# Ledger of designs, part 68: designed miniproteins, single chains, continued (2)

Each design is a single chain, and the fold is of that chain. pLDDT is the mean over its residues in the fold that is shown.

## One batch from the design tools (miniprotein)

Design m6501
Fold by ESMFold2-Fast:
Structure m6501 (fold): chain A 68 residues (1-68)
Amino acid sequence: SAAEALARLAAELSKDPRFRVERVGDDTIRITNLGSVESLVALALRIIGDYPDVEVSIEGDTLTLRAK
């Protein structure tokens, strides 16, 4: 499910020192960029390609991922 995909993404991304990951709801995680803007954009594009059931939004230095 999309919620299971978000849980796996949160676990994997929490290992990457370029990002801070927060669970803000059962179907939503927030990722704060601690590195370059290119790292955040590359992450967003990868998630869009690999997880079509996940909604991705970018606001400044943050990504919000939500299960559709």
Scores: mean pLDDT 80

Design m6502
Fold by ESMFold2-Fast:
Structure m6502 (fold): chain A 50 residues (1-50)
Amino acid sequence: SALERAKAAGRALVPLTVRDPAEQAAYLARIDAARSVEEARAIAAEMVAA
């Protein structure tokens, strides 16, 4: 599904954009909890902006 693809893309970005392991775990949990493509993309945009 589009949501599963958006979550997979977000998970792939975590080790590339977030250096701290605790923050990586927090972002992964937020991505897994995302209920829409828009929510998953918003989390990914936040990681890139940080």
Scores: mean pLDDT 82

Design m6503
Fold by ESMFold2-Fast:
Structure m6503 (fold): chain A 81 residues (1-81)
Amino acid sequence: EEELELFLRVVEAAREAMKAQGNTEAAKILDEAYERLKEITDPVEARRLLHQALKKAFDLLTPEQRAAVEEAIRAAVEEGL
């Protein structure tokens, strides 16, 4: 459960960072992933969904937006300790 909670925190942080950067299309991918992630109880399935969603969203980001999102994810992981 702690691992699933961390995944939700990561998606939320990345999503909010993408919205802050004005990339609403990338944020929408993570909104959909967040709703799916809440329904998943298997950590392996959750991890696969997280990786796939982050990859798709990051493909839509500029280098500057990627840096901001990576910083937000790092902060969320540190807070989730």
Scores: mean pLDDT 81

Design m6504
Fold by ESMFold2-Fast:
Structure m6504 (fold): chain A 69 residues (1-69)
Amino acid sequence: AKEKAKEYTAKGKEALAAGDYETAQKYLDEALAADPDYAEAYELLGELILKQTGNEKGAQLYLERAKEL
């Protein structure tokens, strides 16, 4: 449900801001399991990849997916 995707995305965003990348990944994965079309979760996954790995190309793929939704 979209409401659960929003809740998990908010938790993922808080974890990401705290530098807890493992917890952020878990919550963002749960958000997309609840709603695969939840654009903000893809945006935050792109940010997570950039901050955790520095992989700008990988981050860009998630950001482009968010724009499609």
Scores: mean pLDDT 82

Design m6505
Fold by ESMFold2-Fast:
Structure m6505 (fold): chain A 69 residues (1-69)
Amino acid sequence: EEERRQLDAEALAEELEKLGVSPETIEEVRKAALEDFDKAGELVDKILREIQEKYRSGLKEFIEERLAK
């Protein structure tokens, strides 16, 4: 119930933290997830788009290395 929303919000926050998202932004997403997960999804999508642009080049290199294992 409430605990499951908390866990989902925590998982989202942890993922965003790994991506280097601002603590303030992470807290906003966490709050949104507890209130309305769909709204949190929209916020995450926006944040991920910004991060994807930066990590796209690095991720491609990382994936290529993994595929060439």
Scores: mean pLDDT 70

Design m6506
Fold by ESMFold2-Fast:
Structure m6506 (fold): chain A 55 residues (1-55)
Amino acid sequence: GLLEEIARHDLGLSDEQLAAARRLVAEGASPAEIARALGISRRQATGLKRALELS
């Protein structure tokens, strides 16, 4: 879907990294924890977390 396309093209995330992001968000992980786990900025992690919570 659009979220997977944004994650792959805008954030450079693999499908495996996106799956990890979904799991972390479901577990209540902070943007800082997501950023560290995926190797992205905290701002990008905040946006990704919000998008995953709305999906």
Scores: mean pLDDT 77

Design m6507
Fold by ESMFold2-Fast:
Structure m6507 (fold): chain A 66 residues (1-66)
Amino acid sequence: MTLRVTFTGSEEEKEALLAELRSRPDVEVEQVGENTLLVTYTGDVTSEIGLILRLIGEPSVEVELV
């Protein structure tokens, strides 16, 4: 599954979330704009669902299915 993640918060929040996402070996992150990422999950379905819920709950970003 691929999600479009758009940062709408501070640079601090953006840096923290980017570091979190890039620290995961089962997550592929492609930067398609200055504040826009494509995030693809290649790991286990349970971990995928957990991360999707984490991102949906993040108020400093907008998350869309691609």
Scores: mean pLDDT 76

Design m6508
Fold by ESMFold2-Fast:
Structure m6508 (fold): chain A 79 residues (1-79)
Amino acid sequence: SMREEIERLLKRAEELMKQYEEAVKAGDMEKAREIYAEMLRTIREIAELARESGDPELEEEIRAFVEKVEKRLQELKAA
């Protein structure tokens, strides 16, 4: 189902965020760049599916998740 696909993508996005943080911490900027690109693609897909679902609660959850990801990316850039 659409919800199951969104849940799978959310789990993937969280794992990608962890991998991104580790790559940045290790100084592997090439790997960090590749993971960042995949993460952006993943969150865009999640946002699109959430809008298509017509579920206001799911849309709200995804909005909060995107804001959390954006905040974390800004924090990592400031380090």
Scores: mean pLDDT 80

Design m6509
Fold by ESMFold2-Fast:
Structure m6509 (fold): chain A 71 residues (1-71)
Amino acid sequence: MSEIEKLQLEVSDLLQELGKHLSLEEVKEITRRGAELVDELRAQGASDLEALEAGKRFLEEELARVRAELA
């Protein structure tokens, strides 16, 4: 498995976990913000790997926030 494929699976898992705690509309907004971050980094010359790693970190931080608020 490539490093990019592994990151894509990790991002997918994070989105599924967010969907357990949040409404569809909330997950869409988080996904939109994450995609915007990835697109901006790519536009600035970041590699696909660097942009995807930043997107993963964003989702990890959002999941941590959601879990803290729901606990």
Scores: mean pLDDT 82

Design m6510
Fold by ESMFold2-Fast:
Structure m6510 (fold): chain A 69 residues (1-69)
Amino acid sequence: DADKLTEEGKKLYEEGRLFEALEKFAEAVNIDPSNAEALKNLGKVYEALGDLETAKELYEKAEELEREK
């Protein structure tokens, strides 16, 4: 369940457990590649880890999905 994985990832991110949060958000995106919220949160984790290029790509994908009606 991508929504449950996204929720677990958010909790781990708030706890500063960035690599565990990364795993949960990555699993959520793998299950539902069109989940804009999971992509945004995955981008936030990469940004926090200093991977700004990957974060930018993930944010752009999420924005594209959010523009789809």
Scores: mean pLDDT 83

Design m6511
Fold by ESMFold2-Fast:
Structure m6511 (fold): chain A 80 residues (1-80)
Amino acid sequence: MEELKKKAKEGDAEAQLKLGNIYFKQGKYEEAAKWYEKAIKLKPSYKGYSNLSKAYWELGKDEKSQEYAQKAIDLDPSRG
């Protein structure tokens, strides 16, 4: 966990995505969303947008959830 947090803070988009997934599994959706946003800012990805959409859905932020779901589909239309 600490090594993953260090890599995420150092700007590793993959580490940021993995850290977001850990917080999501813990039900810490606000924290998960923050790490997913950092990851997509460094490297936009289907997984990043899709997971951020799910985090916002869990938070009851339906408009943001739909926005990021659309961004995920736009990167990979075959999955929408």
Scores: mean pLDDT 82

Design m6512
Fold by ESMFold2-Fast:
Structure m6512 (fold): chain A 67 residues (1-67)
Amino acid sequence: MRERIEELIEKLRKEGRLDDAKAVEELLKKSEEYEKKGDLRKAASLETAAALLAIGGLIDVEIEEKK
């Protein structure tokens, strides 16, 4: 899952959505911190939030392009 989210982060950067890419990276890093602490539920929740944010950012790019 992390590799897929990292791919989405790179797509956000390519589209110039640097703030969204940074926000997704921060959520992913926090997910990894919670995973290391053994809080698997919180880690999974943050990873899911990161994925949804990345997907939402890319959808916004597509909408702007079709404007």
Scores: mean pLDDT 77

Design m6513
Fold by ESMFold2-Fast:
Structure m6513 (fold): chain A 81 residues (1-81)
Amino acid sequence: MELEKKIDELLEKMEKAAESGNYDEFAKVQRELDRLLAEAGEKATTPEEIKRIGELASRYFDRLNDIRRRRAKKVEEEKKK
């Protein structure tokens, strides 16, 4: 489906922006992901559609949390010195 493809592409862009320290790009990609998931959720009419969107949202939040965790670990290591 087009939604899944767009989310996967945006997740890759989000990861690259985070790795390069481009916070402006990261914020833009994050806002677009939030908007796409919100639109999909608003248009969902069946339990199957809601479940699928929930799985996509879970994947997005897992990736976001992984990026945040890696950054937090680096900051913590720097603080120990």
Scores: mean pLDDT 77

Design m6514
Fold by ESMFold2-Fast:
Structure m6514 (fold): chain A 77 residues (1-77)
Amino acid sequence: SSVQQKQQQIKQQGDQTVSDADQKSKDYNKKDKGYGGAMQTIKNGIQQATNQAIQDPDSGQQQFDNKVQSFKKKDKS
């Protein structure tokens, strides 16, 4: 179903973004503690938005997209 396809896409993007944010947090924790902490906050936000969007993709997609964009804007690479 289209809902199942959206759920799978959200999960894949969410899991990847969480992994990336977690890695950035760990990599920067000793170089830039503020950035490391910000990445940890972003990770938690993405996890929550992913879970909400999987349960209701039609109402959760926009918030999920906004959280992913927040990570991309803060990513120093």
Scores: mean pLDDT 82

Design m6515
Fold by ESMFold2-Fast:
Structure m6515 (fold): chain A 80 residues (1-80)
Amino acid sequence: SLVEGELRFLIKALENFKKNNKSHDEIIKALEEMRKAATSPEAQALIDRLLNRARELKKQGKSPQEIADEIIEEVERALE
């Protein structure tokens, strides 16, 4: 239940980033802050994976919106 709550919060935060047209660096920084706040091992492991993915997608030239969408999809998949 705690892990699910943390992941649902992450989805809402990422949707907010999309709505407010946040940059690559703002999205990455937000994930780094969420990693610091995460208390469950499952949430920490997922956020670490998402951070690595976001950095890779940025290097590949993906837009901030494409990165946010990919991360949201991975979090939603983890909630299944």
Scores: mean pLDDT 79

Design m6516
Fold by ESMFold2-Fast:
Structure m6516 (fold): chain A 58 residues (1-58)
Amino acid sequence: GPKVDGTEDSVAELAIELREKVKDDPEKVKELDKLGESLTGKSAKEAGEKLKEYLETL
């Protein structure tokens, strides 16, 4: 069901969209996986900012 409270939902959706965008490029998938690993334990705000920075490099 829809969630209307939580930055984590937006971060998760962005991460899924980024994986879909780069799925045909194994090097980019590896970069995104490393980024995701580095974001473990980070706040949703920090994770979202890092994912947006990665998107800007695509």
Scores: mean pLDDT 72

Design m6517
Fold by ESMFold2-Fast:
Structure m6517 (fold): chain A 60 residues (1-60)
Amino acid sequence: TYTLSPAQQAAEAAAAPVLRFANELLKKGLSHEDVSRVARAWRENGPEEAEKLAEELLKK
């Protein structure tokens, strides 16, 4: 369904940086599951924590 409220539209706009970051991580070889974990960390703890998690996952 495409009946997004203004609050849902704002949430999607706020997610745009996360989606770009996720796409770059996929290009670097991170799995979809690990990218989902990084996106969750971004939403819950902010971009700095998400970046740390991404680096940790990419090193493994």
Scores: mean pLDDT 73

Design m6518
Fold by ESMFold2-Fast:
Structure m6518 (fold): chain A 60 residues (1-60)
Amino acid sequence: LEEAEKKVQEDPNSWRAWTELGAAYLAAGEPEKAVEYFEKALELDPNNQVAKIGLESARK
């Protein structure tokens, strides 16, 4: 989690950093936060398939 949070702080415009943060929160059992961060990644890159799949997984 800390490494993914650091990447977002270093580059808040990186869709990749937000996608990694979403995946980290999903793995930590916090799907609500994962949804928020995957949505942020999709705002930066609407074609991000990893974030779309992660969002679908987190919403289940």
Scores: mean pLDDT 79

Design m6519
Fold by ESMFold2-Fast:
Structure m6519 (fold): chain A 69 residues (1-69)
Amino acid sequence: AGPSHEHPLELLKKLALIGNIQHYVREGNWEEALKLGKELGLNEEEVKALIDPAVVQKKAQEWEKKLAE
């Protein structure tokens, strides 16, 4: 098995970054939200969508699947 043993930690790191992005979006700090979103490979529209919990859950499932590949 490759470094896949660390996939759960990488997913948690991405989810923590989403939490930080959501915090900045809710505070109206778009500059920091977009900066963190760029680190996750997210565009402006995807960052804006992260205020929706359903979108966050979908992104978490997408990343879990991608990391498991």
Scores: mean pLDDT 74

Design m6520
Fold by ESMFold2-Fast:
Structure m6520 (fold): chain A 64 residues (1-64)
Amino acid sequence: TLTLTPVVRSEDPEVQRRVTEELGTQTARDYDEAARLARESLETARRIGEETGVRIEVELDVRE
């Protein structure tokens, strides 16, 4: 079991909070599922960045 914890950075505190809340901490069974969840998380952050015009940086911390 793998745990994915998002680390979100943005110049806008409200956008940073929103992205952090939408992504949340996720659990994956294996690395293939973790990779899929990571792609979905990055796509969500990208969408919010496009909608708000705010730069968002996301790192996913992966642990067993």
Scores: mean pLDDT 81

Design m6521
Fold by ESMFold2-Fast:
Structure m6521 (fold): chain A 76 residues (1-76)
Amino acid sequence: SMEEARRLYREGLEAYRQGDYEKAAELFRRAAELAPDTRLGAQAKLWLGAALRKLGKYEEADKWLAEGQAVLSRLG
């Protein structure tokens, strides 16, 4: 549900703030999967990219950042 996606997104932000980038990436990935073509899902994809960059997973991070930006561009 959208409510579940929002909960996971908020938990991901908290994990990221605590420096738990592996947990943040997992939570943001799940949020994006539940709401892929929404503003929330786009933001989750961008934060997933940020968390993956912190983990040194640059190629995967670039893909998620591009997907998040593409969704935002389509939504206006």
Scores: mean pLDDT 91

Design m6522
Fold by ESMFold2-Fast:
Structure m6522 (fold): chain A 67 residues (1-67)
Amino acid sequence: AEADAYFAAARASPDPAERLRLTGQHGEAVRKQVFEDFKNNPEAFKEKYGLTDEQLENIEYSLKKAE
C-alpha cells in the first residue's frame, strides 16, 4: 500500500536528507490514498494497517483537521 510504502521508506532511511526526499515524494499520493482508503472502508483500513480503534480515530481526526 502507498501509506505502508511511505512510512516504511521514511522510517528505513537513516539519512535526514533522504528521509525528507522520500516523505516529499510520497506525501501527496499517500495523503490522498490514506484518506480514500479510510473514507471508503474504515474497517478494512483498520485491518489493513493493524490499527486499534483508538489509532484509527486519531488518524481520522488528523486527516480531517488537516482540511
Scores: mean pLDDT 58

Design m6523
Fold by ESMFold2-Fast:
Structure m6523 (fold): chain A 57 residues (1-57)
Amino acid sequence: GEVRAVTLSGFPSAEEARAAAEAVAAEVRKQGGTASDIHVEELPDGTFRAQLLAALP
């Protein structure tokens, strides 16, 4: 499959944003896909966003 950027937002902490991204990565890998480049950032509104690259087979 094609590599896609996945964005997850609206988390109250960096830890929760990272955990959500890692859960998505684990599910992608469970389905035989690939997931990489997990990045977490703080937004100006005080919420956190996580992004990763994912490809399903």
Scores: mean pLDDT 84

Design m6524
Fold by ESMFold2-Fast:
Structure m6524 (fold): chain A 65 residues (1-65)
Amino acid sequence: MEKEQLIAQLRELAAEVQPSPEEAARLEELIGQLRAATTDEEVERVALEMLRVLSRAAHRRAQAA
């Protein structure tokens, strides 16, 4: 999968979960790391971290009315 396609999908998901300013800043940092990644291991590590941030935001939203 192309990095740009993954980034686009993650940005679309982030719009749905409405991350906090801190979570949004962390996601932009991780997107930068993903663009700089040169190995499959690095790409996987960054992608998993992004998914963890998005999952945390989604769970937090599920607790809100």
Scores: mean pLDDT 76

Design m6525
Fold by ESMFold2-Fast:
Structure m6525 (fold): chain A 86 residues (1-86)
Amino acid sequence: SLAEQAREYLEKGKELLKQGKLEEALKQFNIARELAIKAKDAELLEEISVEYMHLAMALHEQGKTKEASEVALEADRIRELAKELK
């Protein structure tokens, strides 16, 4: 299913984030987001938004403040979308 595929990309992104591969993690999270939106899975979108916030914090720690702000804003947008689907 689309939700199962989204979960797979979410888990890949989380592993890349643990490895400090922030750009690669973002690419996986973006795919997970698109698939979760198509699946209309509010709970999965909430989980994805949390991982965008973790990524934003990691980007900020690396001094990538503009990218961190953009990713944090996207997390807020994903969270709002999840609320609309409930």
Scores: mean pLDDT 91

Design m6526
Fold by ESMFold2-Fast:
Structure m6526 (fold): chain A 130 residues (1-130)
Amino acid sequence: EVKKLEEERQELIREAVERLRERALKNPELAPLLVPVDVEETGMSDYLDVVPNPLSLESIEEAVKKGEIKSIEELWAAVKQMVDNVRKYFPEGSPMVKLAEELEKWAREIFEEVEPKVRELERKIEELKA
């Protein structure tokens, strides 16, 4: 039942990003990382010049729902890119960089809990395809 195992894997990945978003929602200071940057609203007129590939938890969640992110490794890469974007725009050691690094730590904790189950499903999928 390859399709059923692939659906179970995708659901675990969706639940992992949902848990990260729910945790981030509890801290109002993380709001700039939750939704895409509105250049007009924020006044960050140079944002797209500094960060040509903007990412938010909303855009990452959408990519998971569309099946564009299908593995824990791809989800981790997206979160790391979002954090790196913050480091490019904001000064080193600034409050926003520290908040992004804390969110990266939460992502690590959540993804490490889910990773063994995702890897087991991936092994079963590969075994059935062989």
Scores: mean pLDDT 80

Design m6528
Fold by ESMFold2-Fast:
Structure m6528 (fold): chain A 62 residues (1-62)
Amino acid sequence: GAAAVALIMKELGISREQAEEILRLARRNPEGLSDEEARRLGERFGVSPAQVRGAVRLAAEF
């Protein structure tokens, strides 16, 4: 929900739209993202692959 979006925005310094994309990816990939998916998303958002994987894990808790 809104709390997850706000937390991801704060932790990664990304936009609401980007945080919502991470939430959608977490819901569609319950097993987590592959290393390549995390790398590509990190490049698009300007964050590390580790930060993307952490955000997806946090999003899955909501």
Scores: mean pLDDT 76

Design m6529
Fold by ESMFold2-Fast:
Structure m6529 (fold): chain A 65 residues (1-65)
Amino acid sequence: GVDEAIELLEEIKEEHPELREKLDEAIKLLREGKLLEAADVLVEIRMEHPELEETLEKIAQYIEK
């Protein structure tokens, strides 16, 4: 669920401090229940960082459950 998605985003934030602001925005939106807005931020991160595509797809699956 959303809690697992947030946990994975926090891990990415530790490994990629340059993404901290974008990841914090996504985490905030998820905590507020704004799932569509959070998904839009995650899509933007995926487009800018294709190396994170598999991890972000897994996070999207947790949000959909």
Scores: mean pLDDT 81

Design m6530
Fold by ESMFold2-Fast:
Structure m6530 (fold): chain A 89 residues (1-89)
Amino acid sequence: MRDILLNFINNVKSGKLLPEEVLNSDLSNSDIQALLKAIGFPKASLGGSGEGLERFREGIESIKTLSDEEQQKVVDLVIKDGIDVKPLK
């Protein structure tokens, strides 16, 4: 699990995985949702339109701004709490 989450984050950061392609990644929709919630986007919607989709896109872009320390913290939170994860402060 940790390696899959780290690979997802690193692929987004490097541009190997575009925001439009994240649903085709090895990461499940529930894990993507938990990751977005951990970084501060609890209202992001993976299959929606309007505000939910805009929050999803903003959340994926925000992954690019995570420091190495923040990246480790959000991965640990997602592994620990899954979908019930609280945003990183």
Scores: mean pLDDT 74

Design m6531
Fold by ESMFold2-Fast:
Structure m6531 (fold): chain A 69 residues (1-69)
Amino acid sequence: SLRERLRELLAELLRRHDLSEIKIVWDPNATLEDLIEDLERALEEGDKTLHVSPEQLRLLLELAREISG
């Protein structure tokens, strides 16, 4: 699922980088697929900019807490 893919990519990003290195850009029209593309780009190119809607930010925070303990 897209949620599982998001979790896997976020876990990999957080394993390689500190949360403070991630740049959050507000985008109310950001989709889950857009966020997955942002995470893939961050891992491949080092551009740690994530475009997130409020709903997507909530999901990211939930997943980050689960990953980070």
Scores: mean pLDDT 80

Design m6532
Fold by ESMFold2-Fast:
Structure m6532 (fold): chain A 58 residues (1-58)
Amino acid sequence: AFDEAIRLGQEGYEAYKAGNYEEAAKLFEEAARIARDAGHTRLAEELEQQAKEVREKA
């Protein structure tokens, strides 16, 4: 669960660096959901914020 959230967050960052903002936002949103379900509230909040910022560029 935690490792999956980190992996998806990393994939989201790579998509963001490639300019694929919609894909990056979706990856950060899924990573945040997994982190929240696993009880990692602070990580989930950070990933949710990243997804929101990226969506404003998509």
Scores: mean pLDDT 82

Design m6533
Fold by ESMFold2-Fast:
Structure m6533 (fold): chain A 87 residues (1-87)
Amino acid sequence: ELDLSHLQLTSIPDEVFNLTQLTSLNLSNNQLTSLPDSIGNLTNLTSLLLSGNQLTSLPPSISNLTQLTILDLSDNQLTSLPPALFE
């Protein structure tokens, strides 16, 4: 489990995406405007908390998170979501 909430992050550190055994990632209440494609490397992730950011879109690689049971996208600026996310 990794809690990176309330850190005023405008981007996620690259080393986070090397933590492939990670099952929970909290990025809530930061200043993220986008997620990198490398988010799809976290294939063991069951919980991804992204509420309270400035996200306008999600990368298609989010669909690689096949173990994901909790995805919190509340309080963002999302204009579209990848269709594969809802399969």
Scores: mean pLDDT 78

Design m6534
Fold by ESMFold2-Fast:
Structure m6534 (fold): chain A 59 residues (1-59)
Amino acid sequence: TLKEVIDELSKELGIPELEANMIAIDILQEKTGRPVSFDDPVTEEEREEIRKRLEEKKA
């Protein structure tokens, strides 16, 4: 789920959950063109896009 992806990536990259949530929602809404919730499934492609964006922010 989106919540699980956010929790995993925030801990892995050392980014606050709230910050990771904001970035993940923006990316997912842009990619899907629909509202997102924490219970929504995340594809592997979407997860990779979120990870890349968070890593770029960290760097």
Scores: mean pLDDT 73

Design m6535
Fold by ESMFold2-Fast:
Order: structure tokens, then C-alpha cells, then sequence
Structure m6535 (fold): chain A 60 residues (1-60)
């Protein structure tokens, strides 16, 4: 259905956001970036993971 396709597309986007965030986090930690930046990126990754979990529930 269109609703299922919309959910799958949003799931793909949030998975991409989480993956990109993990890469950014690794680079920030490698470069000893300010803790406030590291915390902000970690918060973004956690938000993306929660969105993924909620979308996956809708596909069950």
C-alpha cells in the first residue's frame, strides 16, 4: 500500500540518518571534539533510533 511504502521510505531515511550520525560521531571522537558537539550528535542518533523503532512497529 501507499501507507506501507511511505513508512518504508521514512524508515530508509532514518536508518541513513543514524548511520551518517555514527560516522560523524566516530570522526568527532577521533578529533577530540568538544563534549557538547559529541553529546548533540549522540542525542541525534538516539532520536533516529527511536523513530526507527516506532516505524518498525507499524510494519508488523
Amino acid sequence: SKEQEDIEFRLLLWRHVAGAGEGVLAELEKRNAPQSLIDAVRAGIERARKEIEELEKKLK
Scores: mean pLDDT 87

Design m6536
Fold by ESMFold2-Fast:
Structure m6536 (fold): chain A 64 residues (1-64)
Amino acid sequence: MLPTDEEVLLALAAMEIGFIKRSLPPEEQKKALEELYERFLERVTDPETRQRIKALFEEALAEL
């Protein structure tokens, strides 16, 4: 079964969050996460997918 566009977007979001947390110093992670979150929200129109992406970024930001 082919993944849905929503599943692909969630996987990409998780991957990019992981890259930010490994590649940037803590002081730069918050800004990078906020910019990435804004970019994903511009691409995602489905309310359920937007809620799932929001949860991923809120968890990542809470770790800072």
Scores: mean pLDDT 78

Design m6537
Fold by ESMFold2-Fast:
Structure m6537 (fold): chain A 124 residues (1-124)
Amino acid sequence: ASAAARLLAETLAELLNKSEYAEATVEGNTLTVTFKPSEKGQELAITLGTVALLSPAFEHSGEGSTLTITVRLGPEQLADPEAFAEQAAELVKETLLVLGYSEEEAEKFAEEFKEELIAAARAE
């Protein structure tokens, strides 16, 4: 698994597990999220599913209250690590906003995370 893919999966799992709205597990580059039956849990499911659908770097499947996201860096993502990192940072930012973080806090976290992802992707 890519170091950048694993970093994204682990970061999302950490954020989700700190919340009361979801439980997340990571295996390599695969994130599995189980959403709790709440308004915020439903909003997280829609947000994560929608952003994952918009990027070819994310393979996703949903069953009931569970969403599985596999992060894959193919030749296209490795040729443009900044575009991949921007999409991944947007996923993290949108997740933080649903979790109740301010726009300023979410944007700052996403920008710092984007820089870490670019460094990890370029090291591959």
Scores: mean pLDDT 79

Design m6538
Fold by ESMFold2-Fast:
Structure m6538 (fold): chain A 63 residues (1-63)
Amino acid sequence: MSEALRKSAEGGVYEVAGAVALRLGDLEKAKEYYLKAAEYFESAGTEEDKRLAEILRKLAEEL
């Protein structure tokens, strides 16, 4: 498998973890996980993943 696919998959795991933390009311953990997801998506390097990383960074900033 490509490195990009693995990085994108890791980003997805952190994105889900962030969403779960948000629903539990743990804003600090949600922010941490969304920022981690953004790092992995950005490192994946596709245009779609880079856009998702920007969205997740903005979402984390608003928490």
Scores: mean pLDDT 82

